# Designed miniproteins, single chains, part 77

Each design is a single chain, and the fold is of that chain. pLDDT is the mean over its residues in the fold that is shown.

## One batch from the design tools (miniprotein)

Design m2842
Fold by ESMFold2-Fast:
Structure m2842 (fold): chain A 74 residues (1-74)
Amino acid sequence: MSQEDLDAEALLVAADAYLSLAKRTPNKEEQIKLLEEAIKLYEEAVKRSTDPALRAQAEKGIEEAKKLLEEVKK
């Protein structure tokens, strides 16, 4: 595993943590910020990784976070 793969894995873990926190956050404004941060971290994980499995997990996270963000902004 290269340093880039380790960095991408760390970003994925951080993004998952932000997404989980967003799901349980009752404040709408805070939830939006957490979801936007999760999306940024998932996008960075995709950019840094050449691992198709990690990239697929990050892309699923982006889809979930974006769907929640759309629901919260309504």
Scores: mean pLDDT 82

Design m2843
Fold by ESMFold2-Fast:
Structure m2843 (fold): chain A 87 residues (1-87)
Amino acid sequence: KEELIELYEKLIEAIKNKDMESVEEYLEKIVELEVKKLKEKNPSLSDEELQLERDILLSMYRLQLLYLEDEELIEKLKKKIEELKKE
């Protein structure tokens, strides 16, 4: 999933540059793609359940941006990229 990997890489660069507008933009795009991936794996999920997953993912990332140091968040995102490359 090359598009998702590229978005995570762009998110890391935006975090390093403290470009909060780009961080929010890439975060929204990442969550949309993750939710689409979840629907593909679990076709029985309702639109309401998918919306809940989207809200949870957005909230988790926003909390991480607020409470984690940039280096800790970047390391988590790098691990996510490694996981995606193995798929």
Scores: mean pLDDT 80

Design m2844
Fold by ESMFold2-Fast:
Structure m2844 (fold): chain A 76 residues (1-76)
Amino acid sequence: SAEEAGREAGRFGAEGERLLATATTQEEIARGIGLVLRGIGYAIEAALQGGAEIAARAAEEAGGRAAARTARGGAL
């Protein structure tokens, strides 16, 4: 269901962000990013199942902190 996909998005996003917070090598950073992207994939799945609101919340949980960290670390 959309809610199940949303929960998986949040789970993978949190796991990826945890890894990125402790990452000290490029390999660890790549793995953390991979987990966040997997979370975003589940957020897209939730949207396709008609759960736009659930997908938006899941995307925020999965990538919101990573995006905020990127914005903080790199002024574009």
Scores: mean pLDDT 72

Design m2845
Fold by ESMFold2-Fast:
Structure m2845 (fold): chain A 68 residues (1-68)
Amino acid sequence: MELTFNELLKLTDLTGKKVVIYGNDPLKVGDFSKAKNYILSKGGTVLKSFVGEPTEEEKKEADIIVEV
């Protein structure tokens, strides 16, 4: 499932969900941290957090892909 950060915020329970966070702006480190903290606070697991596009392998490993 591919989501924007705003769409992720609509999910109130992430228990057992594996999440990959990505973005295109290396200066948005605060947005990555906000997304990671939100996911962890809702019971999710952050597999990876990086600047760039997720690979097909990363999309297969994750339950949720989040763009920040």
Scores: mean pLDDT 81

Design m2846
Fold by ESMFold2-Fast:
Structure m2846 (fold): chain A 56 residues (1-56)
Amino acid sequence: SAAELEAAKRRLREAVTRRLLAEGVPAEEAEAQAEAAVRALEHNPELLRRVAAGAV
């Protein structure tokens, strides 16, 4: 569903941001990297479906 896919994208963004911050990446750069990861996932619908299904 659209809501489930949107939730998956938000989880990915939050997870990537948290990991980068833990590694010492500045907040602004961490947010930009997380956004890029979400953008890449959006241009790959099959991968997005797998993330939403908990498999990738």
Scores: mean pLDDT 75

Design m2847
Fold by ESMFold2-Fast:
Structure m2847 (fold): chain A 68 residues (1-68)
Amino acid sequence: SSARQRSQDLIIKGSKALQEGDYEKAAELFEEALRLQPDSRAAQYQLGKAYEGLGKHEEAQQLFEQAR
């Protein structure tokens, strides 16, 4: 679906932002990916990593558990 494609594109862009150390931008992109696909375990896991980079450790752990 178009929503799935947009979510996948956002995950790719967010992953690049993570590699660049831009955790705030990465989190925004992964949050938008989850808005389009709330059940995306890939987006949940990636958002958790972005939250770790932002020091949001409790929110990150919750996302990692949801991504199992």
Scores: mean pLDDT 88

Design m2848
Fold by ESMFold2-Fast:
Structure m2848 (fold): chain A 148 residues (1-148)
Amino acid sequence: SMEERLELIRKRLRKLGLSEEEIEHYLEIARKLLEKAKTDAAKELIVGALTSEQPVNIDELISLMKKAKLSKEDQRAIIGALLLKARVYLTLGDVEGARESLEEAIALAKAFKDEKSLKYAEEALRLLEEGDVEEAIKVLEEAIEEIL
């Protein structure tokens, strides 16, 4: 169910050390991404992306998404989950975690020809490499809003 999926995400965000206010803010974005997803397969991949303690095996994810014949809307919702994961890591000051999530989002955007998400993710990554965390956050928030 939606509430079971959100509870898994809440548990991960709490384990990462977010405040209750930060948790509720990111859960609302996660809810919107889950509502945007049309298939249970896409919803499970969104939950997996947001709750994984290990870097996503992006080649396996791309292969699974292609095999499942996911719609453009489902593909964008999953890219949105990786962008949200990067945004969460930046709240924690984990620039390396944010970089890894952005590289995963870039790989998905390239594989599924989402040029708009690709441009946002590449710009956010460039800003992080330049040390401009505040501007990277703004670009990420704009990218997530555009997907929603």
Scores: mean pLDDT 90

Design m2849
Fold by ESMFold2-Fast:
Structure m2849 (fold): chain A 70 residues (1-70)
Amino acid sequence: SMEEHEEIAKEFREYMEDVRETLEKAGFSKEEIIEKLEELGKKVLSNIKDEETKKKVEEILKEILEEVKK
């Protein structure tokens, strides 16, 4: 349902933001954080079969990676 893909997308964003904060507090560089988040995001994307959910999760990943670059 539409509600399910929205829930997955929201949970993905929250999880990725938590991972980012943890890595920043641990002293990882922006480049290392980007690499780790990309690896994690790719693993999540590989398990998503629904095209709309996959597209939304990929968009969230791109947004978070862009935020790290700032």
Scores: mean pLDDT 82

Design m2850
Fold by ESMFold2-Fast:
Structure m2850 (fold): chain A 69 residues (1-69)
Amino acid sequence: MLDDISKRGKELAKKSKDPEISKKALELSKKADELKKRYDAGELTPEQLQSGVDDLKDELDKIEKELKS
């Protein structure tokens, strides 16, 4: 899941012609990568991981809507 969010963020950044949207998409990808590293290091509870994934999904959906509108 986090790998998918990171990949989608990078794809949105490449597709976007708007520098602001590209920046948001790259930041989303970076947040997903950081969350995965923290999970792999054992620094997150399952609840913290799920909350982080849900937050990143919401941000991804918002960026995708901005590109479609």
Scores: mean pLDDT 80

Design m2851
Fold by ESMFold2-Fast:
Structure m2851 (fold): chain A 60 residues (1-60)
Amino acid sequence: SEKKKKELEEKLQKKLKEMRDSDPVLDQKLQEGLITQQQYSQEVSRQTAEILRIIGDLID
């Protein structure tokens, strides 16, 4: 429905903002050796998977 589409679009925008805000923090932690490349990749992948799921719901 149109309402569900609007809700998913808003959710997508929220997730994109969260990823944008968290990426510099993750980059800093990686540079300082506080996390591994694997941990960094896992967090980015988790965020990306959430975004892709919302996009999938929008396309359907």
Scores: mean pLDDT 80

Design m2852
Fold by ESMFold2-Fast:
Structure m2852 (fold): chain A 73 residues (1-73)
Amino acid sequence: MEEVRRLAEEAAELAKKAGEAYLEGNFEEAEKLGREAEEKLREALALAPDEAAKREVLAIVAEAQREFLEEYE
């Protein structure tokens, strides 16, 4: 679980940075960070040992997305 959680947290942080870059008009950096976030999310989900772990990964990423939307809206 430790590796899965770390990958999910890294994906969430990269997603937040991608959102910030996008809001600043730095679309190249946003695209790069977004790709890195997706890669780590895919790894976390692939390594998740059960449905509970997968739900936790998705919850971490969903929280990051919610923060991005709150900043934007």
Scores: mean pLDDT 77

Design m2853
Fold by ESMFold2-Fast:
Structure m2853 (fold): chain A 91 residues (1-91)
Amino acid sequence: SKKKEAEEYLKKGEEAFQNGDYESAIEHYEKAIALDPENADAWHNLGLALFKQEKYKEAIEYYEKAIELDPENEVAKENLEKAKKKLKEKE
């Protein structure tokens, strides 16, 4: 099923992220989202990988999508505020 394939890409993305390979993590998370766009964790993890690449504006967009899908995710809200602070420091 598409959801099972999405879970496999999410896992590959998490493994790449743990190894510090944020480029591969992003590619895998994008595949997971394409297959299951309602998975809040995949959007949040994509935001985290972009944050590690200092792409704060893009990270903000994906954290906001994760919060829209899961409004009770306090970790995603905290990460959104961290990304906003980083973006403000660059301007």
Scores: mean pLDDT 89

Design m2854
Fold by ESMFold2-Fast:
Structure m2854 (fold): chain A 73 residues (1-73)
Amino acid sequence: MSPLQQRLLQLSEEEIRARLRAAGVPDEYVEPAARTLLENKDKIQDAADIALTLVKAGVPPEYIGPAVRALLA
């Protein structure tokens, strides 16, 4: 298991939502993003996988970088 995957697996859905909000992601995207990340947690190996998962969840490009950084902090 990758270190990034292990870190993400240690985050609860509530912690993922809190980190996304702290990164400035609008509430309308927070729930879909958190759900999609949890559904794909076993497939996430690196920061690029997190970014791709957020894009698939419908998060606008301007929030992807801040969200990835917040989730990996």
Scores: mean pLDDT 78

Design m2855
Fold by ESMFold2-Fast:
Structure m2855 (fold): chain A 60 residues (1-60)
Amino acid sequence: MMELYRATVPQPSSGPDDLALRPGEVVEVLEEVDENMALVRSLATGRVGLVAKSFLERIE
């Protein structure tokens, strides 16, 4: 099964590798970069980038 998460708060893009997320946007975790950050893919847009794990809620 895909490891799916939902954004719980808006995340702005603050760096070139950061993915901007809206609340409720669903992402697939591709890789955990460290304890605080994950590389994810947005299911709505198909874009890939870094997000703070604290902004995500696990689904599925």
Scores: mean pLDDT 73

Design m2856
Fold by ESMFold2-Fast:
Structure m2856 (fold): chain A 70 residues (1-70)
Amino acid sequence: LPSPEEIKELFDKYDTDGTGTLTREEALKVVRDLFPDASDVVLRVIMAELDKEAVDGKFTFEQLVSVLAK
């Protein structure tokens, strides 16, 4: 399981605007960097879980941790 620290490092890397939120495209980049060997099916499942947590199509660090660090 990825640690909150690993998720935070990638979150900060892709939060180019410093808004504290990621777009769906940026969140997908975080997921791909955390799971570089994951199949398209696995990526779709992870993104489907993230989509349930999205607010206005954006993701906070806490929402990423709630899905990815379980």
Scores: mean pLDDT 78

Design m2857
Fold by ESMFold2-Fast:
Structure m2857 (fold): chain A 75 residues (1-75)
Amino acid sequence: MVPDLHPRLQEAAQRAVEVVQSLVDAGKLDEARALFERARELIERAEKAYQAGDFETMERLLRELERLIEEAEAA
């Protein structure tokens, strides 16, 4: 059985939104916009990979999204 991966995508998306909001609150609007746009692209690509049955690509995109969020939280 394949684990439900939609909750993982939802959690990553929610975390990205929270980091974007923190950047907006800090006045870092350009950084917030860049993070939002890149996170959205990664999420859309991961969903398409999942729908195509390409779980390897989906997992790699999820890891890239997690790294992006972690780097933004550190900045």
Scores: mean pLDDT 77

Design m2858
Fold by ESMFold2-Fast:
Structure m2858 (fold): chain A 80 residues (1-80)
Amino acid sequence: IERFEEALKAGDYEGAIAALEELLAKEPDNLQLLYALAETYYLAGDYDKAIAYYDKILALEPDNESAKAAKAKVEAEKAK
């Protein structure tokens, strides 16, 4: 997971996403990885992918207010 943070610091969102997806393939229900992917896709401007990962978090934790708020923010930015 350290590799994705290094890629983010370099502005390499594609590299960060690839590293996180590799980790998520090993731990599909890891909430920290799902959050990191959602936020990285949001920073990369891929709002549809960011929303999809927040939806995965909400499927695992339907009462997660942080994920609901983050998803709503991405949806609002996509609508503009």
Scores: mean pLDDT 78

Design m2859
Fold by ESMFold2-Fast:
Structure m2859 (fold): chain A 80 residues (1-80)
Amino acid sequence: MKKKLKITVEYKGKKATVIVEESDLDPELSARLVEAAMEAAIDNGGETVTIKASLEGAKRGAENLKKKYGDKVKVTIEEL
């Protein structure tokens, strides 16, 4: 069964969204990929991007962003 996550980041009035489709990519690599994708989307004015990654790794990446930016960023994780 193919699962999806929607990760939304709001930073300085910009909103970026990453749709993660479940894959067998390494969880650690998946976490880094999601972090990089969200940071790049924020830097480029809040775009929507779709990637394939481990859902566990993707959730870890989103939590890492929350810890890194603290109260300056709002991160929402939704299962689709």
Scores: mean pLDDT 77

Design m2860
Fold by ESMFold2-Fast:
Structure m2860 (fold): chain A 62 residues (1-62)
Amino acid sequence: KVKELEQKAQTYQQGSQQLTQAGEQAKKEPDSQQLVEGYEKGKKMLEKQYEQLKKQAEELKS
């Protein structure tokens, strides 16, 4: 159970790193709708992963 939470935390960290890179690319190419849209989708994905981590943490406290 703890290992699953740890794996999800690691996935969240990787997603956060990718989001940072996507944001930097969007700044370099603001004309690219694809890069801007990718950054926005990445933000939403990380928010969902954060919610999953919170849910698992609450289950562990049970």
Scores: mean pLDDT 75

Design m2861
Fold by ESMFold2-Fast:
Structure m2861 (fold): chain A 82 residues (1-82)
Amino acid sequence: SLEEIKKEAHKIAAEVQELLKKNLEKIEKDPKLLEELKKLLEEADKAIKALNEAKNEEEAKEALKKLKETAEEIKKLIETVT
């Protein structure tokens, strides 16, 4: 359902926020990582807005797919910092 898709997106967004919070000090020390991360966070925000504005399951699924792809890129970027 549309509601279930939105719940999944909320969980993904929460997981990304938690990951960012845990790695904030490492991120702040790397200006290049911070710049790339800001761009990905902007893309994630756009996907979340599209999801919130989704009128049907098809629109919601497209927004969720974009959010999942962006979240994966954020996770990979953070993993490059040891």
Scores: mean pLDDT 83

Design m2862
Fold by ESMFold2-Fast:
Structure m2862 (fold): chain A 65 residues (1-65)
Amino acid sequence: VTKEVAAQIRMVGLGVETGVRIRVEFKDGVITVRVEDASEEDLKLLEEEAKRISELTGKEVKIEL
């Protein structure tokens, strides 16, 4: 499994746990996580996971509302 696929699996898992709609896109070496209708608490969890994924992959991770 590539680092990008592993990152997508982790983010989708968080979406399932929180009930938030999450879409992960890979483009030009950047991992973009699109989130719809997330609470502030859900956003904090997603930001923490984005930091972990960025550290593990060495790629930029962005969260977009």
Scores: mean pLDDT 70

Design m2863
Fold by ESMFold2-Fast:
Structure m2863 (fold): chain A 70 residues (1-70)
Amino acid sequence: DRAALAAQAQALRAEAERQKKLAEEYEAKAKEFEAAGDTVKAHEYRLEAEGSRRAAEALQAQADALEARL
């Protein structure tokens, strides 16, 4: 069932990339609100960006762990 584990690792990597893009979008929004002087909204979007980056990191680590066991 090596092929199934490889497919799962690939799916996790794809989801990690989606979370990375989401983090970039949140960071862009944070900068936009910061430029507008809305520091509260800027902080909220930075927290969302951090959450998405952590999710991407965790998904990448899971994919790496699966591939290491192949």
Scores: mean pLDDT 88

Design m2865
Fold by ESMFold2-Fast:
Structure m2865 (fold): chain A 89 residues (1-89)
Amino acid sequence: MPAAWRVTAGVAGMSREEQLAALRAAAKAALAVPGTLGVYGALDAAAGRITLDVVAEDEEAARAAAEAAARALEAAGATDVRIEPAAVP
């Protein structure tokens, strides 16, 4: 069954350019995981927050894609990176 996971991260300490690059890197990392069906990302620049919803073919793929996105956000310098199960959008 398709599954979804949400990734959230703080990017308040970054420039707008760095925030957008972090979001793009996270989405790319998630999409590189086999079984990923889609990624829905949002940047709240005023709040300094990124939210990424990952949808995959199953729970294992969704978690792996969320973990890949989280690692990309951490590598970009994001803080308070969290992953959690989410409803399929």
Scores: mean pLDDT 84

Design m2866
Fold by ESMFold2-Fast:
Structure m2866 (fold): chain A 94 residues (1-94)
Amino acid sequence: MEEARRHLEEAIEHLKKAIEAVKQGNYDEAIEHLKRAYEHALRAAELLGRPVKGMAIAMLVTAAIYALEQGNVDEALSYIKGALELAEEMLREA
């Protein structure tokens, strides 16, 4: 439980930092934070035995990266916020 909680907290912090980076126009920095959030969220989901929620977060993060690469900033922010809500829900359940 403690290891999974730490990974969720790291994923949440990286998602929050990605949102701030996007708002500042620092898309490369945002993508770096999204990749780290992806790694931490998948590890937490593995440790908690929650593969469906882990995959949902991973898909939203991947969609956010793709949206940023296409210049679809508002779409990317929507995906990042969705991933953040799911990660916070998993932390509440852990």
Scores: mean pLDDT 87

Design m2867
Fold by ESMFold2-Fast:
Structure m2867 (fold): chain A 88 residues (1-88)
Amino acid sequence: MIWEKIPKEVQEEVARLVTEAMKSEDLEEARELLERAMELALSIPDKEAAKLLIELAASMARMAATVRNDEELLEVVVELEKEALEKL
């Protein structure tokens, strides 16, 4: 299964960073946390696994931004996901 190619510590840290970003009221703090999550996902040697983790993290963040009606955060998430996927 592709999830077996993602170290548990990486899965946990990405989930933690995304969760903290979604709780942040500071757009710049949220951006920094999401950038760290994307960089960590990109560090995975298996590109399909990296892509899956990037897409999952971005989906979680987009859902949270939509629920909060936070268009600025939504734009940040879309931008960071696109940039991360272009680096694969």
Scores: mean pLDDT 81

Design m2868
Fold by ESMFold2-Fast:
Order: C-alpha cells, then structure tokens, then sequence
Structure m2868 (fold): chain A 80 residues (1-80)
C-alpha cells in the first residue's frame, strides 16, 4: 500500500532521529516501532499507533516521535 509505505518511511526517519540523543535508545525504539508495524499490518493503523503510544508514554523523546508518526499517518489517510 502506498499509504503504508509513506508511513513506514516516516517511522524509519524517526528511528534515525533517536540516535542523535542516545544511540542505546535507538534499538529500544526500533523494537517498539517494528511491533507497531506488525500490529498495523494485521489490525490496522490506529491499533499500531495506539500500541506505540502506550509503549512510549513515559519517554518524552520516544512519545514526541510517535506523535510525529501519528500526524503523518493521519495526513496520509485523509489524502488517500
């Protein structure tokens, strides 16, 4: 899906941006995003985003990136 590909590209950009703050957090955030992608593919975009938001709620660096991914996902859905 072109929608999924655009959202995945944004996810990859946000994972890369975490390494600027703390490289050790990049692997943790990647694992959360990868699980969110699996949920996205099986249960839809909203379920995947809810998972990522819940897993990152206590980490401002991660939660801000999830908010950016959510904004892109919502914009892409509106334009599809």
Amino acid sequence: SPVFQQVRQQMDQQISSVSVYDPSDTDTFRQIVDQGVRIFETDGIDAGMDYMRRQTQDNPIFSTRVDMITAVANAVQRNA
Scores: mean pLDDT 75

Design m2869
Fold by ESMFold2-Fast:
Structure m2869 (fold): chain A 80 residues (1-80)
Amino acid sequence: SEERERLELEIVEGLARITAGVMKTYLRRRKREEAIEELEEELERLLREIRESEVEEARELLREFVRRENERLEELEEEE
């Protein structure tokens, strides 16, 4: 149903937003201010693609995005 698909997309969008928030914090601390704007644009494109995709495809797109961002965060933390 459309209601179910919308709820699933909202959950996916929420996860993407949380991930972006965490990444912005780390990028800011490393003085990568320009990268914050690029991340925001990438997130907006991702969310648009998620909304245009079927739920299963949207979940896969988000999983890839979250995985990449988590890897970047892990590298930052492990280097400490």
Scores: mean pLDDT 65

Design m2870
Fold by ESMFold2-Fast:
Order: C-alpha cells, then structure tokens, then sequence
Structure m2870 (fold): chain A 72 residues (1-72)
C-alpha cells in the first residue's frame, strides 16, 4: 500500500485540529455524539493495513476524541 504524502498527512492533521476546535464550542449532547463518532473512526483506523494511513487516521481521530472528552 502507498504511504501518505507529507501534504496528505498535514491536511489530515489540519482537518483534525479544526474539528477539535469546533467540538470545544458545542453543547454536551453534541460533544457526546461527536465523541461516539470519533471513537468509531479510531476503531476503523485501527483496521487499516497501511501503517502511514493508520498512523495519520488514528492521530486525527484521537485529536477529535480528546477534544470532545475535554469539553464534556
């Protein structure tokens, strides 16, 4: 499998940071829903065979999940 390019990794990280910032401003009910979705994405990322894709996806999903947990 092809590894992610440096630009692709940067784009994934930037997107995760933007989602994390948005999550911090949401209500508790929205935070719980986003957290559930982020945890689901982490589970799917863990099944990825390409180590570069898995690493980037897990880091992105973890960033969103951590932000949602902190906002609760």
Amino acid sequence: MEPLSAEEKAAVAAHAAALAAAVRTQSAAQQERVLALARRELEEAAKEENESVKEAAEAAARTVADAAEAAL
Scores: mean pLDDT 68

Design m2871
Fold by ESMFold2-Fast:
Structure m2871 (fold): chain A 64 residues (1-64)
Amino acid sequence: MAIEEAVRAVRGPDGTVNAREALQALVDKAGVPEKVALTAILRLRGPDGTVNADELVAAVKELL
């Protein structure tokens, strides 16, 4: 599955995604290495535990 597709599947209506759901989708559905996915999520994660979906896709692609 493409990174964009995996992130869209767990994206909320406000354009954010829960960090745990994002990690699962990136690793299990998109085949992203866990270290890459976790690094991107930790850099972008807000205090509420969510990340912006579009920023997450861009960060993961930059780290690959």
Scores: mean pLDDT 80

Design m2872
Fold by ESMFold2-Fast:
Structure m2872 (fold): chain A 65 residues (1-65)
Amino acid sequence: GAMAEARRRADELVTESKKALLEGNAEQLRRIADELERIAPAVEGDGPSVRAMAANLRAHADRLL
């Protein structure tokens, strides 16, 4: 269902974010953060955690500038 798909996509984005953080790729971090924020409402029970992760990735990207 849609919730399981959103959770799977969130997990994929978290994995991508680890690589982007290691590489210092600000553009990729912002892209991942935007996508996490977009799907957060579909991740039942974990929406606030997904949004917090997106905010942290944006903050990291901003520090790379």
Scores: mean pLDDT 81

Design m2873
Fold by ESMFold2-Fast:
Structure m2873 (fold): chain A 77 residues (1-77)
Amino acid sequence: MDEIKKNAVAKAREGIRANLEEARAIAEELEALGKPSREEVERALERLLELIKASVEMTPEEEKVLEELVKENLEEL
């Protein structure tokens, strides 16, 4: 599990690096809202996940782990 999580995070970083300008634009959009709602944060994270999946080959297990990490962070909000 921990190794799959580490690989999922590493691939997520690669996907973000490949789409750095798009990822930054998403972050800037959230910042422009001042106080983004949970729904707006969820939308932004969904867009980031789509960019990562489009740029990096992930196994279904790695995708699941990444989705769970996103949910975990949203639950803390």
Scores: mean pLDDT 75

Design m2874
Fold by ESMFold2-Fast:
Structure m2874 (fold): chain A 81 residues (1-81)
Amino acid sequence: MSKEELDEEVEAAMALIEAGVHVLIAEKALKEGNIEKAIEHLEEAIKTLEKAIKSLKNPEVIKLLEEKLKEVKEKLEEVKK
């Protein structure tokens, strides 16, 4: 394992954690009836994942982030209804 490979895995892990925290905040906001706050945090999660995908070169890691991005986008569309 090279430092470059480790850096990509760490970047992906950090992006997943940050996006996950935003999703949890959004879910709490939805339970409180604060739809605007939920949308804001879901959009921040999407932005975090998209930024990470653009910086990474490993296709397996990118695929994992793209799957998470799809889940968050689907949740955002559900909240907007």
Scores: mean pLDDT 82

Design m2875
Fold by ESMFold2-Fast:
Structure m2875 (fold): chain A 60 residues (1-60)
Amino acid sequence: SESEKIIEELENEAVRRILAGESPLAAMEYLLERLKELLPDDPEGQEVIERLEKKIESMK
């Protein structure tokens, strides 16, 4: 789906940021922000957002 492609592109960007020296927490927070901006009303996007929010909270 279109949403799946967007999620994949954003996940790749997060990985690229980690490889460039960004912390996993910061990269996940960036991914969360982009998902909320690009897929605010998408069911697939909402599932990824909820999963990421839980992971981010567990890392703090």
Scores: mean pLDDT 81

Design m2876
Fold by ESMFold2-Fast:
Structure m2876 (fold): chain A 87 residues (1-87)
Amino acid sequence: MAEKYAEEAKRAAEEAREAAERARRAGDEVMAAAAERAAEEAEEYAKKAEEAAKKGDAEKAKEYAIKAGAAAGLARIAAAVAELAAR
């Protein structure tokens, strides 16, 4: 079960990184910076979720997966705003 949360956190970090790349391509430097910070945060929570899963701590793995997902959501919002501003 803990490994499932680590995998979910890893997917969130990957989605956040893709969003940061989209924001950068859109050319909005403020939103690109916001998406990059959110992607870095999601990546850190994914690492923490993996470490918690290796220790068998399902509760901490779940907590970090939720935080990684929230950070990915922020990165996606920043990317969407950057893309809208580019129109």
Scores: mean pLDDT 86

Design m2877
Fold by ESMFold2-Fast:
Structure m2877 (fold): chain A 64 residues (1-64)
Amino acid sequence: MAGPERMEFRDDGTLVVTGGELTPEMARALAGDSRIRKVVLKDVRVSPEAEAILRQAGIELVRE
């Protein structure tokens, strides 16, 4: 898929991404959002480029 199946933003600054794919373009959009502190990846494909974009923005990446 061209994007994730589901995204949920939680009150602690955690974004839960479920299924599909997290693209570099989406990662750039998330990196620009100061509300996002952590991204939790559930059954989602993420490219090394997308992962690097999030990490460089100071966002914690967690795989479940």
Scores: mean pLDDT 80

